# Designs tried in a protein design run: designed miniproteins, single chains, continued (5). Part 59

Each design is a single chain, and the fold is of that chain. pLDDT is the mean over its residues in the fold that is shown.

## One batch from the design tools (miniprotein)

Design m18027
Fold by ESMFold2-Fast:
Structure m18027 (fold): chain A 82 residues (1-82)
Amino acid sequence: SAEELEKALKEAEKLIEEAEEMLREGERRRLAGELSREEARRLVILGASVTLARLGLKYIPERAEKLLEKLKEVKKELEELL
């Protein structure tokens, strides 16, 4: 339904904002030399995933529920990394 889609869009936007904040902290740690090479590589890949999710919500909002599930996985990986 349109209401379920709107809810998924709002939840996905919130998760993107939270992930972007975590990515800023991760970048701070990377620049401070607090991350290994592999952790820094993982941070870059997770950042790309968040950017692609934001583009997905803008251009294919009908896939918001699928993007929401992927964003939950990305956020969990950022929590484990940081």
Scores: mean pLDDT 87

Design m18028
Fold by ESMFold2-Fast:
Structure m18028 (fold): chain A 84 residues (1-84)
Amino acid sequence: SHMDKAAAEIKRLIEQEASVELLKERIARSPYLTPEQKEELIAALEKAESEIPPEKLTARNVLKKALDYVKDPRLQEILRKALE
């Protein structure tokens, strides 16, 4: 499914210790997320980034915090699967 592929793509970015900038770029270009999901997730990541101190600013930590701001239940499920 697109959901499983989106989760796998995000999980790979976590495993590769991608920067927040690279996360946002890859999310913006993802073929598995809707335009609305991309916009919501990028906004959530930017909000999460502002609340995490620089020394703890990892792909995993920013995505965990972004989950607090995401309202789309399918996007929440994608993030939960990626963080497993």
Scores: mean pLDDT 87

Design m18029
Fold by ESMFold2-Fast:
Structure m18029 (fold): chain A 75 residues (1-75)
Amino acid sequence: SEAEEYARLGREYAEKGEYEKAGEYLVKAGDAFKAQGNNLQAAIAYYEAAKMYEKAGKLEKAKEARDRALSLLQK
């Protein structure tokens, strides 16, 4: 699926040390999983994106991604 392709791309960028791009693709994966109604996979992808943004020093984007993950698990 497109969600799984975005998640794969995010992990590939993370392996290359391109953490901001990794975070961007993992957010896209989360959005795609959410659109499919797969809230657990969406939350995992957003949380992975938050960790990538933290590694990139993008703390506000990391917070936004973490908040998105938590909103799917705590509702």
Scores: mean pLDDT 88

Design m18030
Fold by ESMFold2-Fast:
Structure m18030 (fold): chain A 58 residues (1-58)
Amino acid sequence: MEEEKEDFEIRIQAYDEALKRVDEEAKTRPLTPEERYARLQQIADELYNKKREERKKK
């Protein structure tokens, strides 16, 4: 259960960071709702993979 909880927390953290990054980008260049959603998914996936890789290296 600890492993599951940690993975879930990393997913949430990645998504939260992605939301902030997309919000900052939207302030500089307006994004359509569709572009905003696509970019959010892209950044969240990148951050999740990066955080998982960092955890494996301990």
Scores: mean pLDDT 76

Design m18031
Fold by ESMFold2-Fast:
Structure m18031 (fold): chain A 81 residues (1-81)
Amino acid sequence: MISELYARLAEAFEAGDWEAVREEVARLVEAAADNPVFKEAMEATFEVARAVHEGRLEEARRIEEEVLERTRAAAEALAAA
């Protein structure tokens, strides 16, 4: 699930393991190929990567939290339909 992919990305960010971050980003990009929900996550992942590259780690974490919350809300809405 996309929330699991983002949880792993969050753990990698907290650990400062940039090799793990690159790996999780690659998984998100691959998952986005055929899924519109994952496409939105891919766009958010690009924004997170940009913030990380610019040294704005706190902003990157904030964007990640927002995406996780939106993804959870979307999944709950689909389950309730």
Scores: mean pLDDT 66

Design m18032
Fold by ESMFold2-Fast:
Formats: C-alpha cells, sequence, structure tokens
Structure m18032 (fold): chain A 80 residues (1-80)
C-alpha cells in the first residue's frame, strides 16, 4: 500500500540521519547514480531494496531544512 511505502521511505530517511549522526560521510552523486542504474536493471524486489538504500544515502547529504521538509511531508502523507 502507499502507507507501507511511505513507512519504508521514512525508515530509510531515519536510518540515513542516524548514520549521519554517527559520522558516516555523505556519498558522492556518482555513487547515487550507480545505485540508481543498478536499481533500474534489478527485478522488483531487489529494486525496492536498492531504492531504499539510495534514499538512506541521500539523507546523508541533505541539508537540515530539506530533511525537516521531507519529515513533515512524510508525516502528513502517513496521516492522509
Amino acid sequence: SVAESIAEYKAAVEAGLEARKAGEPAVSEEEIEKLLEEAKKAPPEERRKLLLEIIRKEALSLDEETIKEIERALEEAARA
């Protein structure tokens, strides 16, 4: 369901934010592109896992204002 997908997305973002607090460095755009290309070629189950990993890694490089906006949007979507 859409609600389950939003919950998985939120969990991936939260995992990325925790990793950032633990000192994990932001990844390069090239690494994100490689993961995205791999996701495009993967079967649906593996694609989902790769997309969640991309979301987690993207959270490492987000500015704090963008992170707060995403958190708010996810919370609103989860309640709708």
Scores: mean pLDDT 73

Design m18033
Fold by ESMFold2-Fast:
Structure m18033 (fold): chain A 72 residues (1-72)
Amino acid sequence: KARELADKGIEAYKEGNVAKARELFSQALLLSPDEKEREELVKYMKEQGAGKIAESADATVETAEALRRIAE
């Protein structure tokens, strides 16, 4: 499921739609409850040439989770 979103994100990135790729990667990472699975998804995205977008999405998710923790 999360990997399907990652694949769609890679396709969007290759088509030049960076904004959609970033959104899809963020959704894929948010659907990955296991940190190890999340790391594997980021690695997969990087291997497919979308490393910059994948790292940006991962950092965004981490920041959002940190802010949610502080609010609670």
Scores: mean pLDDT 72

Design m18034
Fold by ESMFold2-Fast:
Structure m18034 (fold): chain A 106 residues (1-106)
Amino acid sequence: SAALEQEKADIKARLAAADDKLRPRGEELERRLAEAERAGDRERLLEVYAEAGRLFAEAYGLPVELGEEAGRALALGDEERALELVLEGLREAGYDALVAELERQL
């Protein structure tokens, strides 16, 4: 529990420090997602989800490539693969206690 609370605190501090840099990119991705969904543009949806996955990885300090693959998996409806890639990224970043807690909730 102490390790989990420390990891959660570290993530919150990282997200707060990155907020000014990452928020405009997130807002742009949300607009592009809405436009792609309205257009039914599957290729653009895949691109936007991949970029969102990269942004998520940057925000949490995870490997960017794993975030990108997780985003693509979500765009294809493969939520299980997306989760596996996120958990791998968290493990590589050293968030072992958070990974154990998330796996317990699955």
Scores: mean pLDDT 86

Design m18035
Fold by ESMFold2-Fast:
Structure m18035 (fold): chain A 88 residues (1-88)
Amino acid sequence: SSMLEETIKELEELVKRNSGFNKKLAAEVLDILRQLKSVTTVSQAIGLLLRLIGLQIEAERDPSVSEEVKEAIERAIEAAMEVLRSLK
C-alpha cells in the first residue's frame, strides 16, 4: 500500500476515535489527503501541502490538540511530500 493510502486509513481511525476539536482537525486532514489522491500537477500538490502545514501550525499552538493527532498531521505532511516527489 502507498504511504498516502496507509495515512488515509490512520486518519479515518482517528476521526472515529476522537471527538470535538481533535475529530474536526483529523477530518480536515483526511479531506486534504483524499484530495491528494486525485492531484495530477505539482501546483495542486503544493497547495494541499501548504494547507497541511497550516493545520500543523494551528495544532502546535492549541494545547487541546492531542499528541496522537499532531503525529498524524506530521505523517500526512510526509505523505503529501511523497506525492509531490512522485509528480516531479
Scores: mean pLDDT 88

Design m18036
Fold by ESMFold2-Fast:
Structure m18036 (fold): chain A 91 residues (1-91)
Amino acid sequence: STSLSVTSASPTVVTGRAVFPEEVSAAMIEWFLSPDKLLKQSFFANSREATATLTLSGPGTKTIIHRGTVQLASGEVVRLPEQSLTAVGLP
């Protein structure tokens, strides 16, 4: 499963967490500014969960997209469900 949360810090910090039912050989977590601008990419190996944090600066509303791709111990590559979140920078 994957979850997203937003903290009320300035700049706004968005945390995406993905949890896997078994250990994954590799995981890549990506953040995009809607529609498709890559903001951050994080890589993990030999893990049961992955956490990626993105810091947003300045006021205003921003729509971000959280994506993930994992390679299971079997070698199978699985794309995690895409999630979107609207975040607002603090004044």
Scores: mean pLDDT 72

Design m18037
Fold by ESMFold2-Fast:
Structure m18037 (fold): chain A 73 residues (1-73)
Amino acid sequence: SELARLVEEALARARAGEEVPEELLERIARLAGLGEAEVELVRLTLRAAGLDAEEVAKLRPLGRELMAEIEAA
């Protein structure tokens, strides 16, 4: 799935401490049919990949639900 590939690319970049390109986020949003609020949740989830365990725990439930929907698409 192209959507799954783009999501994995975004996560890989975030985990490496790299900036996730806006074009990549826009492409994910288009393929998944996400609105602005959902894109913000994806952005928060990607930021969590670079945070410590405490911060990740706070954001992971919301990000997990959204990412599961994206992966299912």
Scores: mean pLDDT 63

Design m18038
Fold by ESMFold2-Fast:
Structure m18038 (fold): chain A 87 residues (1-87)
Amino acid sequence: EEEEVYRRALEAARGPAEEAANQYKDKLTPEQIKEVADEAARIAARLAVRYGKEKGLTPEETAQFARDLAPPIARMLALAKIIDQEA
Protein backbone atom coordinates (compact mmCIF):
# COMPACT_ATOMS: atom_id res chain seq x y z
CA GLU A 1 0.00 0.00 0.00
CA GLU A 2 2.70 2.55 0.96
CA GLU A 3 4.74 1.61 -2.13
CA GLU A 4 1.65 2.06 -4.35
CA VAL A 5 0.84 5.42 -2.69
CA TYR A 6 4.42 6.58 -3.38
CA ARG A 7 4.23 5.39 -7.01
CA ARG A 8 0.99 7.36 -7.59
CA ALA A 9 2.41 10.47 -5.88
CA LEU A 10 5.61 10.25 -7.96
CA GLU A 11 3.61 9.91 -11.23
CA ALA A 12 1.42 12.88 -10.20
CA ALA A 13 4.48 15.04 -9.39
CA ARG A 14 6.41 14.40 -12.64
CA GLY A 15 4.44 16.62 -15.04
CA PRO A 16 4.27 19.65 -12.72
CA ALA A 17 7.97 19.25 -11.85
CA GLU A 18 8.99 19.09 -15.54
CA GLU A 19 6.80 22.12 -16.38
CA ALA A 20 8.35 24.21 -13.57
CA ALA A 21 11.94 23.12 -14.37
CA ASN A 22 11.39 23.92 -18.07
CA GLN A 23 10.76 27.58 -17.12
CA TYR A 24 14.56 27.75 -16.63
CA LYS A 25 15.47 26.34 -20.08
CA ASP A 26 17.33 29.58 -20.95
CA LYS A 27 19.70 29.04 -17.98
CA LEU A 28 19.92 25.23 -17.74
CA THR A 29 20.78 22.49 -20.23
CA PRO A 30 18.16 19.84 -21.15
CA GLU A 31 20.09 17.33 -18.98
CA GLN A 32 20.05 19.73 -16.01
CA ILE A 33 16.31 20.38 -16.48
CA LYS A 34 15.69 16.60 -16.45
CA GLU A 35 17.80 16.21 -13.27
CA VAL A 36 15.93 19.05 -11.52
CA ALA A 37 12.52 17.70 -12.58
CA ASP A 38 13.32 14.10 -11.54
CA GLU A 39 14.73 15.21 -8.16
CA ALA A 40 11.81 17.58 -7.47
CA ALA A 41 9.27 14.85 -8.29
CA ARG A 42 10.97 12.40 -5.90
CA ILE A 43 11.18 14.95 -3.08
CA ALA A 44 7.54 16.02 -3.59
CA ALA A 45 6.36 12.39 -3.61
CA ARG A 46 8.28 11.54 -0.41
CA LEU A 47 7.02 14.63 1.43
CA ALA A 48 3.44 14.04 0.25
CA VAL A 49 3.52 10.37 1.35
CA ARG A 50 5.00 11.28 4.75
CA TYR A 51 2.49 14.08 5.34
CA GLY A 52 -0.40 11.98 4.01
CA LYS A 53 0.45 9.14 6.39
CA GLU A 54 0.62 11.52 9.38
CA LYS A 55 -2.69 13.23 8.44
CA GLY A 56 -4.58 10.15 7.20
CA LEU A 57 -4.95 11.35 3.62
CA THR A 58 -6.28 9.07 0.88
CA PRO A 59 -3.92 7.97 -1.94
CA GLU A 60 -5.68 10.47 -4.25
CA GLU A 61 -5.30 13.35 -1.76
CA THR A 62 -1.63 12.36 -1.31
CA ALA A 63 -1.12 12.43 -5.11
CA GLN A 64 -2.75 15.90 -5.29
CA PHE A 65 -0.44 17.17 -2.52
CA ALA A 66 2.56 15.83 -4.50
CA ARG A 67 1.30 17.75 -7.58
CA ASP A 68 1.07 20.94 -5.49
CA LEU A 69 4.55 20.49 -3.92
CA ALA A 70 6.49 19.63 -7.10
CA PRO A 71 6.55 23.09 -8.83
CA PRO A 72 7.95 25.11 -5.87
CA ILE A 73 10.54 22.37 -5.17
CA ALA A 74 11.58 22.30 -8.85
CA ARG A 75 11.93 26.12 -8.89
CA MET A 76 14.07 26.04 -5.73
CA LEU A 77 16.34 23.29 -7.12
CA ALA A 78 16.64 25.07 -10.50
CA LEU A 79 17.61 28.37 -8.83
CA ALA A 80 20.14 26.59 -6.58
CA LYS A 81 21.70 24.96 -9.67
CA ILE A 82 21.87 28.32 -11.50
CA ILE A 83 23.49 30.03 -8.46
CA ASP A 84 26.00 27.16 -8.14
CA GLN A 85 27.03 27.63 -11.79
CA GLU A 86 29.92 30.11 -11.83
CA ALA A 87 29.34 31.13 -15.42
Scores: mean pLDDT 86

Design m18039
Fold by ESMFold2-Fast:
Structure m18039 (fold): chain A 84 residues (1-84)
Amino acid sequence: VRDILERLGFRYFLEGDYEKADFYFQASITMDPDQLRRISDDLDETSRRAYQRGQQTTDPIVAATLFARSDRYRQDSRILRDAS
């Protein structure tokens, strides 16, 4: 669970989303159920948006990448929700 939060936090840090990165890093330390649920909900929304973008793209490589990311976010969301 902490590994997922740290991985996502580092990704947001690299993307320049420092506020989101900090939130994920804090959640990895505190393991607060409310924070884990909020992150799980955010990942579900991000997964849905990635899936929708995949369906709308005409590039099959881009579509495959977006579907894979959607599936990973959904898996991460489930793991965090089960841990909360």
Scores: mean pLDDT 82

Design m18040
Fold by ESMFold2-Fast:
Structure m18040 (fold): chain A 82 residues (1-82)
Amino acid sequence: DLDRRLLERARELLLPPLAAVSPELAEALREAIDAALAGDEEAYARAMARLREAVAALSEEQRAAVRAAIAATGAELEAWLA
């Protein structure tokens, strides 16, 4: 249950700031998380391939923004776990 709750919380915290940087990246990540939660290996593989393509398309500035969003999400998740 903890893994499910962590994925659901990460989805809530990470998707909005990622969508502000790249809607395509946010959608691919959402699909990957949803597939992981559903245990759908085929959908997960497709979403991960799409996620890699979205990441490869990012500028250095967008990559820096994504790293900042991930760091902020990690800090919030650690606070949530207490």
Scores: mean pLDDT 81

Design m18041
Fold by ESMFold2-Fast:
Formats: C-alpha cells, sequence, structure tokens
Structure m18041 (fold): chain A 78 residues (1-78)
C-alpha cells in the first residue's frame, strides 16, 4: 500500500536512529495496535496514528512497551 511522504520520512528516521531491526519491530507493533484497537477510523489511518504515536513516545524516551500502550490509547481515543 502507498504511504504518504510524511509517514515514509518518519519510518526512514526510525530506521536511521534505532536501526532496521527496531524499526521493523515498531512497525509490527503499530500494525497490531491498528488491528486490535476499536476505532471508527479505517485500518490505514489507525496504522498511521499508531506509528506516529509510537515514534513520538520513543523520541520522548519511553520504552517500546510504553510506546505500544501510548499508541493504543491514541488510536482508541479517535
Amino acid sequence: AAVDADLERQLKLLEEKYGKETADKVIEMARKVAEESKSPLPLEERFRVATIAMFSALLAGLSLEEAYRVAKRAVEAM
């Protein structure tokens, strides 16, 4: 599926800063958040929100587990 330029740029920054293995894990976790969260948003939009929320949480110094919880709350709040 096509992603917008901003999301693509953020995914590249994730890979460059944390490495490909961590970036792939973040993407996998964001996809799980999108699939498991109850929200009226389409799956693609839930995935975008989850990815942005996880990246923002990691930049704020939170762990991957904490970032996952932040992303889930963010998607469910929409």
Scores: mean pLDDT 76

Design m18042
Fold by ESMFold2-Fast:
Structure m18042 (fold): chain A 86 residues (1-86)
Amino acid sequence: AKEEKLKEAQEHIVLGVKHEQQGESAERRGDLRTAAEHYRRAGEHYKKAAELLAEVVGKDNPLVKELYEKAEEMYRKAEELEEKLE
């Protein structure tokens, strides 16, 4: 229940950070397709973490807001790169 949601949220935060870092690395190499895929994955993980954490600590918690903002940032980066791809 509560502890399970916190653990799952933490796992999603870790995965979000890893995908964000992989996206940044791919972007620096000019691999825009791989970067976009990693940024999208990072956004999905940050959003899931925010949703799970909100169920435990409430939507007004600063960390929940930060995770949602991180997800939106990742989605914007992915969309921008995807628009450049052919």
Scores: mean pLDDT 89

Design m18043
Fold by ESMFold2-Fast:
Structure m18043 (fold): chain A 59 residues (1-59)
Amino acid sequence: MSTEEKKKIALTVAKDLTAAGESVNETRLRESLKEAGVSQEDIDKLIAEMKAEGVKLKA
């Protein structure tokens, strides 16, 4: 699975969790994305995109 595909899946899952009334743990999300090979810059951009799309994150 490509890094781009992993980012798309992470965004979709985060939006689904938010729709279900769940919050996403930002620290755990960052750790998982780093393990998946996503760069720090792309992680920061993805987190910003998630916040812009209304995903509920816990710092």
Scores: mean pLDDT 78

Design m18044
Fold by ESMFold2-Fast:
Structure m18044 (fold): chain A 60 residues (1-60)
Amino acid sequence: VSRETLIRGAEQALALGSEAGIRSAAGELAKAAGTSPERAYDLLMSGLSPEEIAEALLAG
């Protein structure tokens, strides 16, 4: 997966504007990044930028 793909995925997830929507999108982002839905959800809820979320997902 590319960094750009993860940045766009994080942007789209955050644009949903609800915890339920973000949690749903976290599963898809987790599959793209090769991580757990819990890890992806925590990053989306952390207040990090989409770029910082993508870097964290790539780092593990």
Scores: mean pLDDT 80

Design m18045
Fold by ESMFold2-Fast:
Structure m18045 (fold): chain A 73 residues (1-73)
Amino acid sequence: KTLKLTPEQVEGLKKALEVAEKEGKPLSLEEFKEITGFSDEMAEKLFSIMDLDGDGTISVTELRFAVEDASKK
């Protein structure tokens, strides 16, 4: 699935990706909200779309894919 995001949301995802890459671990919903500064509703919606495995975390690979898809817009 492709993500259609605003530039602000793309920058938020890039920040989350940098943190996930630095820590070498997937991000929880709470960590994702803190890093991106997104509202609860926006973070939950994006998290549900990116959490392809349904494990409650977003992997570095999932974040990278989301940023790449969003950057095409």
Scores: mean pLDDT 72

Design m18046
Fold by ESMFold2-Fast:
Structure m18046 (fold): chain A 82 residues (1-82)
Amino acid sequence: ELITLIQGKDAKGLGEYLKGKDPKEIAGKLSNIIYGSVPAQAKPEFKVVQASSQEEFDKDVADVITELNAGKKVTEFTLLVE
């Protein structure tokens, strides 16, 4: 599950989970993890962008995991498209 991968700090597992997933579905799940207790009308727009390389994707995934576990506000997530 997405939350289990983030809490476990498993960047490789998170990357594998994201392969073939709908960007809108992932954005919704991440928004709920970050802003689950915030009313829907107060949630910011969550943006998904495409990485230009596997290296950039792996770095962004690691950074997002670190920020989420530190309780930081994340509004953008990088997704690698095959």
Scores: mean pLDDT 61

Design m18047
Fold by ESMFold2-Fast:
Structure m18047 (fold): chain A 63 residues (1-63)
Amino acid sequence: GALLSPEQAEKVGALAAAEGASAETAQRIAQRAIDGELTAEQVARLLEELGLPRAAAYARSLG
């Protein structure tokens, strides 16, 4: 699957925080995406499991 760019990962983190994620959770997800640990689809699935469907939809649009 497609990996996120650093800018895309930071935007996903910001959207997750805006949707109610803690700053720590948002930064951790963004960092894992930047490090190439998670594809766009994996980021979206993780965000859905955390109850962040809007951030997840954005992440999925990047894959």
Scores: mean pLDDT 85

Design m18048
Fold by ESMFold2-Fast:
Structure m18048 (fold): chain A 79 residues (1-79)
Amino acid sequence: SELAELLRTKAELLRLITFEPNSEEARELWESLPEEVRKELFEILGEIQEIAKSEGVEAGLAALEKKIEELLEKARELE
């Protein structure tokens, strides 16, 4: 359950950083995460940005959606 909650938090934060980066919710969730998790999310966001630059914004958004869906699927499997 703790791991499932963490996976859902990662998914929510990826969405919030992309669409509402200056929200209080995004800041609180980011600050609540361990350094290792923040580093992982930063690397994922960097990869998505590279896809958007090389293949276009639609490809970047599709990659983001896929990462969010993968995290949520793993969370469901743990419950």
Scores: mean pLDDT 81

Design m18049
Fold by ESMFold2-Fast:
Structure m18049 (fold): chain A 84 residues (1-84)
Amino acid sequence: GPFFEELVERGRELIREGLRIFEEEKNPEEALKLLDEAEELARALLRFASEGSYSETLIRQATELLEEVREGKRYIEEAVRKAE
């Protein structure tokens, strides 16, 4: 429904903003905070989709969002480790 789709888009916006803050503002702490929020949202959406008699499409969307946020976090964390 519209609520689930709006939350998926919110998660993607959090990932995009987090990566922007890291790349443009050079602030990994704030970037990782936004990605942590996106991960919590993705996990909640995946739990919701998996626990109900919902379409495979909802499970796929939540899983893809979770993978995207985890990749973004790994990217930032690896870059920070190489800089220290």
Scores: mean pLDDT 83

Design m18050
Fold by ESMFold2-Fast:
Structure m18050 (fold): chain A 81 residues (1-81)
Amino acid sequence: KDEEIEKLIILVGQIVMLARDGSDPSQMYKLIDELEVDTKATDLAARLREILDKSPNDYQGMIAEFAKYGKEQREKKKALE
C-alpha cells in the first residue's frame, strides 16, 4: 500500500522530469508501463500515454493529470467511508 504510493510518486516525478527536459519519449513510455504494473494506476497510466502521444513535452499536463488522479482517489475513499 505505502510502497505503491511511494512508487507512484517516484515514477510520475521521473516521467515529468524527462518530459520537462525534452528527453526521449521511449523512456517515458517505459516508466508509464512500470507505473501501471507496479501501482495499479491504470487510469493514470492511460492519461499519461495520451499526453505523450499528443505532446511529449507537456509536463504541466502530466502534473495536472496526477493531481486529478490523487483527488479522485481521495474522493473515492471518502465515499466508501
Scores: mean pLDDT 78

Design m18051
Fold by ESMFold2-Fast:
Structure m18051 (fold): chain A 95 residues (1-95)
Amino acid sequence: SLREKVEEYYEKALNSKDLEERIEAVQGLVDILKDESVPEEVRLLAAKYLEELSKSKDDLVLQALRSQISELEELTKDENEEVAELIKKTLENLK
């Protein structure tokens, strides 16, 4: 399911030993958010997980998120206000 896929991306972004796998996981969450055919509940879950990742003290998690800054900046314009606000918080935490 898409929900299980979002949870798998979150787990990989948080715990993978390889920076490349963490970057791919964050990109996976971003791709879910960009897909307008994905149910809003699943997109909202992906946005919540990105915000949680941005609170991490793990430098590899933060490096993976920073690799996607341009994509995250575009997502601040999302039509779903709650998604947009979670992404704005994610970017604020990466300062």
Scores: mean pLDDT 88

Design m18052
Fold by ESMFold2-Fast:
Structure m18052 (fold): chain A 63 residues (1-63)
Amino acid sequence: MGMEMQRVISRGVSEGSIEVARKLAEELGLSQEQIDYVVKRVQDILALSKANIDAFAKAKANK
């Protein structure tokens, strides 16, 4: 499950990714610890993605 969840999260990285991952984990009957783990991983991925988007936006604003 973990590796498949990681693939789904990576594919669906967007503003809604945390909500989607949380709902999916709850629907699959994962433990509270596993749900927290999935949410944490999605947050980490989104933070990295946001940093890349911010850098790209700054580059575009200066052209």
Scores: mean pLDDT 67

Design m18053
Fold by ESMFold2-Fast:
Structure m18053 (fold): chain A 76 residues (1-76)
Amino acid sequence: MMELQKKIDELIEEVKEELEKIAKEYGVNPNVLLGNARNLALEYYKEHGRLPSKEELLELVKKAIEEGKITPASKV
């Protein structure tokens, strides 16, 4: 549980290519999507006491875009 930010950064790096692909497919700025993915991982950790898996994080990101929480017009 120590170095939570580092673990989140490592998770984001592991799924970076998939996140960039999602960003292109949904018309979202990649930097905006990366920031939102980091926030979603942190929120998941606060709720569940653990980080999401790679697959869970990618699904959370897609769901957030579809629910309008991350939009093509979203600011960084």
Scores: mean pLDDT 76

Design m18054
Fold by ESMFold2-Fast:
Structure m18054 (fold): chain A 58 residues (1-58)
Amino acid sequence: MSEEEIIEWLMKEKGLSRRQAESVVRALKSGDPVVLGNIKKDLGLSDEELEKLVKAVS
């Protein structure tokens, strides 16, 4: 899965702007547990969805 595909998914399914979706992709790439926890909470992601997205950007 490309970064552009993840950006489009975030915009369509989570209602984010392109800039917000790009920031989420950058946050996912950081691997910081605090940052990842905030993204999970803000977007209402399950642990499984978060792990899948992290793997897709890694």
Scores: mean pLDDT 80

Design m18055
Fold by ESMFold2-Fast:
Structure m18055 (fold): chain A 64 residues (1-64)
Amino acid sequence: MTREELRARIAELGRRFASLPEDKQPKALGPLGRAVELYANGASPEEVEAAIDEARKVIDELEK
């Protein structure tokens, strides 16, 4: 996955996070924050993708 694709996926998750009820946002903040931090710090694409996938799983569960 390219850096641009990773950025787009993080942006998508950020929009979904912002749409969560306020009481559910803290549960997603950690995983999403980790993905953003790894991306910003120049971690490998594999590490960023894994963190994005983890954040997405949490957000998917909170949207149910």
Scores: mean pLDDT 81

Design m18056
Fold by ESMFold2-Fast:
Structure m18056 (fold): chain A 70 residues (1-70)
Amino acid sequence: SLFDQANEEEKKAVEAKNNGDYDLAVKHYEQAAQLYEQAAEEARKNDDLFGEIAAKLAAIGAREEARLLR
């Protein structure tokens, strides 16, 4: 799923951050945020309000992490 793909990208971002590769971490957090936004749209389309809110919050978190590492 898009949400699972977003989680995988966020995991890669965390690994890059832990290795001190902040530029790489930002790229993976940005990709995760985009995938979470797409997951939120799919949840909205399926009338899954909980899934939409969860994905939107995850997207905000990923974007904030990317912002802080820039």
Scores: mean pLDDT 89

Design m18057
Fold by ESMFold2-Fast:
Structure m18057 (fold): chain A 93 residues (1-93)
Amino acid sequence: SAALQAGYEAARQVAEEMAKKAKEGDGELAEEMAKQVIEGGEFIKEYDPEKSKEAIELGKKALEYVKKGDYEKAAELALKGAEIVLDAVLEHS
């Protein structure tokens, strides 16, 4: 539906904006994004187990890069995971 598509696009823009700030050195935001991706992956596990697993793995890798101080890679992986979660929500809505 148009409303679901608009919601998807808005959520994607928010994720992209957060990723941009994290890449600029906001390590706390990078960690928060990674954690949200893991939570989102767990949320979708009952109706999309494959995308759930992929999103959780991306979020865990993002947390690993946060610990290494590589916020650019952490944000990139977290954004990929967020997009997978959003795609699953749109597909199963």
Scores: mean pLDDT 85

Design m18058
Fold by ESMFold2-Fast:
Structure m18058 (fold): chain A 66 residues (1-66)
Amino acid sequence: TDTQNNAISVISQLSPQSQQLIIQSIRYYIQGDYDMSQQYLNQAISMSPSLSNQQINDIRNMINTT
């Protein structure tokens, strides 16, 4: 959907390290390890200070609707 497309677009503009952390977050979420998923996502966000609250929410919603 538009939220998922917006999240993917934003992620593509992040550093390769932040992108890798988001990929790990998604993988852990699919495996049911929500604690690890959240830790990787929070690390990616902390490395990306240019992200707005809306963009962060779009990324979180994308992962949660996987």
Scores: mean pLDDT 81

Design m18059
Fold by ESMFold2-Fast:
Structure m18059 (fold): chain A 85 residues (1-85)
Amino acid sequence: LKLTIGDVTITITDDTVTITFTKNGVEVKVTLPRGTHYIEANGKIYKIEVTKDSVTITNENGEVKTLKIGESTTIDGIEVKLEEI
């Protein structure tokens, strides 16, 4: 699965999540075990929770958005989408 939040991409496999973002023109990739992760996108922190069939995103104000594969939404004016690879 691939989750996109603005310019940040999260690639989700059975065992890991790989977060890809750009910092000062350099591509950075961080690979972490599955679970709950906090990521920075567009200067804000988002809580990402990955289940088998969905991803839940919580913003700094406690607004919660849940996405299934093929769905998109907006949070803080940023487009969020979950795609199958």
Scores: mean pLDDT 78

Design m18060
Fold by ESMFold2-Fast:
Structure m18060 (fold): chain A 74 residues (1-74)
Amino acid sequence: SLPQLPLPEEVVAELDRIVDEVFEKTDDFGVAMKELLKRVDELAEKHGLTREQRLAAYRYAYNRLVDRFDEKKA
C-alpha cells in the first residue's frame, strides 16, 4: 500500500483542483510550476497547515503536475 498522505481530504481535493486548473491554463511547465507553488502556498496559509503538511502538499501537487505533463508528451 502507498503511504497514507498526512493531509485532510478537503486539502487533497483542493490540491487536485489547483493542479487541474494550472495544467489547463498553460503548456509551459515553468509558468505552470510558478502558479502551482503560489496556489499551494495560499492553500497552506488558508488551512493553517503544519510545516510537514505544507511539504506534503508541495510534493503531492508537484508529482501530480509532472505526471500530467509527462502523459501529455507521450
Scores: mean pLDDT 81

Design m18061
Fold by ESMFold2-Fast:
Formats: structure tokens, C-alpha cells, sequence
Structure m18061 (fold): chain A 77 residues (1-77)
């Protein structure tokens, strides 16, 4: 996929922020919301262009879901 590097870099950013939000109570939830928004727009582009592999899309969706879960969990505190 021509997006392989960008997909892997975004997955790493999503996973890092998920861990940081769980560990750091001072980190603003807005950073989570913003990265989720960025990632969802990227996924939309990948679907529209049809150039990403199914595996890349599934991994990216899972990483986004994990970040969405921790953001929701923190908002309920």
C-alpha cells in the first residue's frame, strides 16, 4: 500500500496517546478528541481512494476504537 508508512505512524500515535491518557490525569481530553478526528478523516480518505489494504484499515480502526474507549472512560470520571 502507498499509505503503509502513514498508516503505521498513525497507529503508533493513536496507541501512544491511548497509553498517555490512561497514565497522565493532567493530559487534556481535547488531544484525544483531535487525534480521533484526524484519524477518522484519514480512514475516510483511505476508503475513498481504495489503496489501503483490508489489514491496514482493520488495524487502524482498532487503534482508533481503543483511543475512543479511553477518552469515553476518562470523560465519565
Amino acid sequence: SPYRKEVEELIERLRRLTEELREDPSLPLEVGHELIREAREFVKRLYEEGLATQEELERLEEAIRELEEVVREKEEE
Scores: mean pLDDT 83

Design m18062
Fold by ESMFold2-Fast:
Structure m18062 (fold): chain A 98 residues (1-98)
Amino acid sequence: AAAEELRRQTERRIGLIRTGGDVLASQSKYSDFIRQVEGIVVDYIRRKTDGDTVSARQDASQQFQVLMTQLTGIPIDLTTASQYLDQFEIMFLNTGLR
């Protein structure tokens, strides 16, 4: 029962993120970047549901660090990448709720 409810909440959150990603990607010249960030955020949320919170956050932050460095040519640290990951999650959710 509790595990089923947690999975339903996770899938609902992922659905909102995907909806937000669809809107943001359609409005942006950086659609490929937005889609890659969406994938990182979705995988992070799924892994958190399975209890891998610390490892999931580190892996997602590293993937985001690589993507940001490729996009901008400027290296960012893992803490900055982690903060951007949180900002993109919120942005996707807020966009999906509109």
Scores: mean pLDDT 83

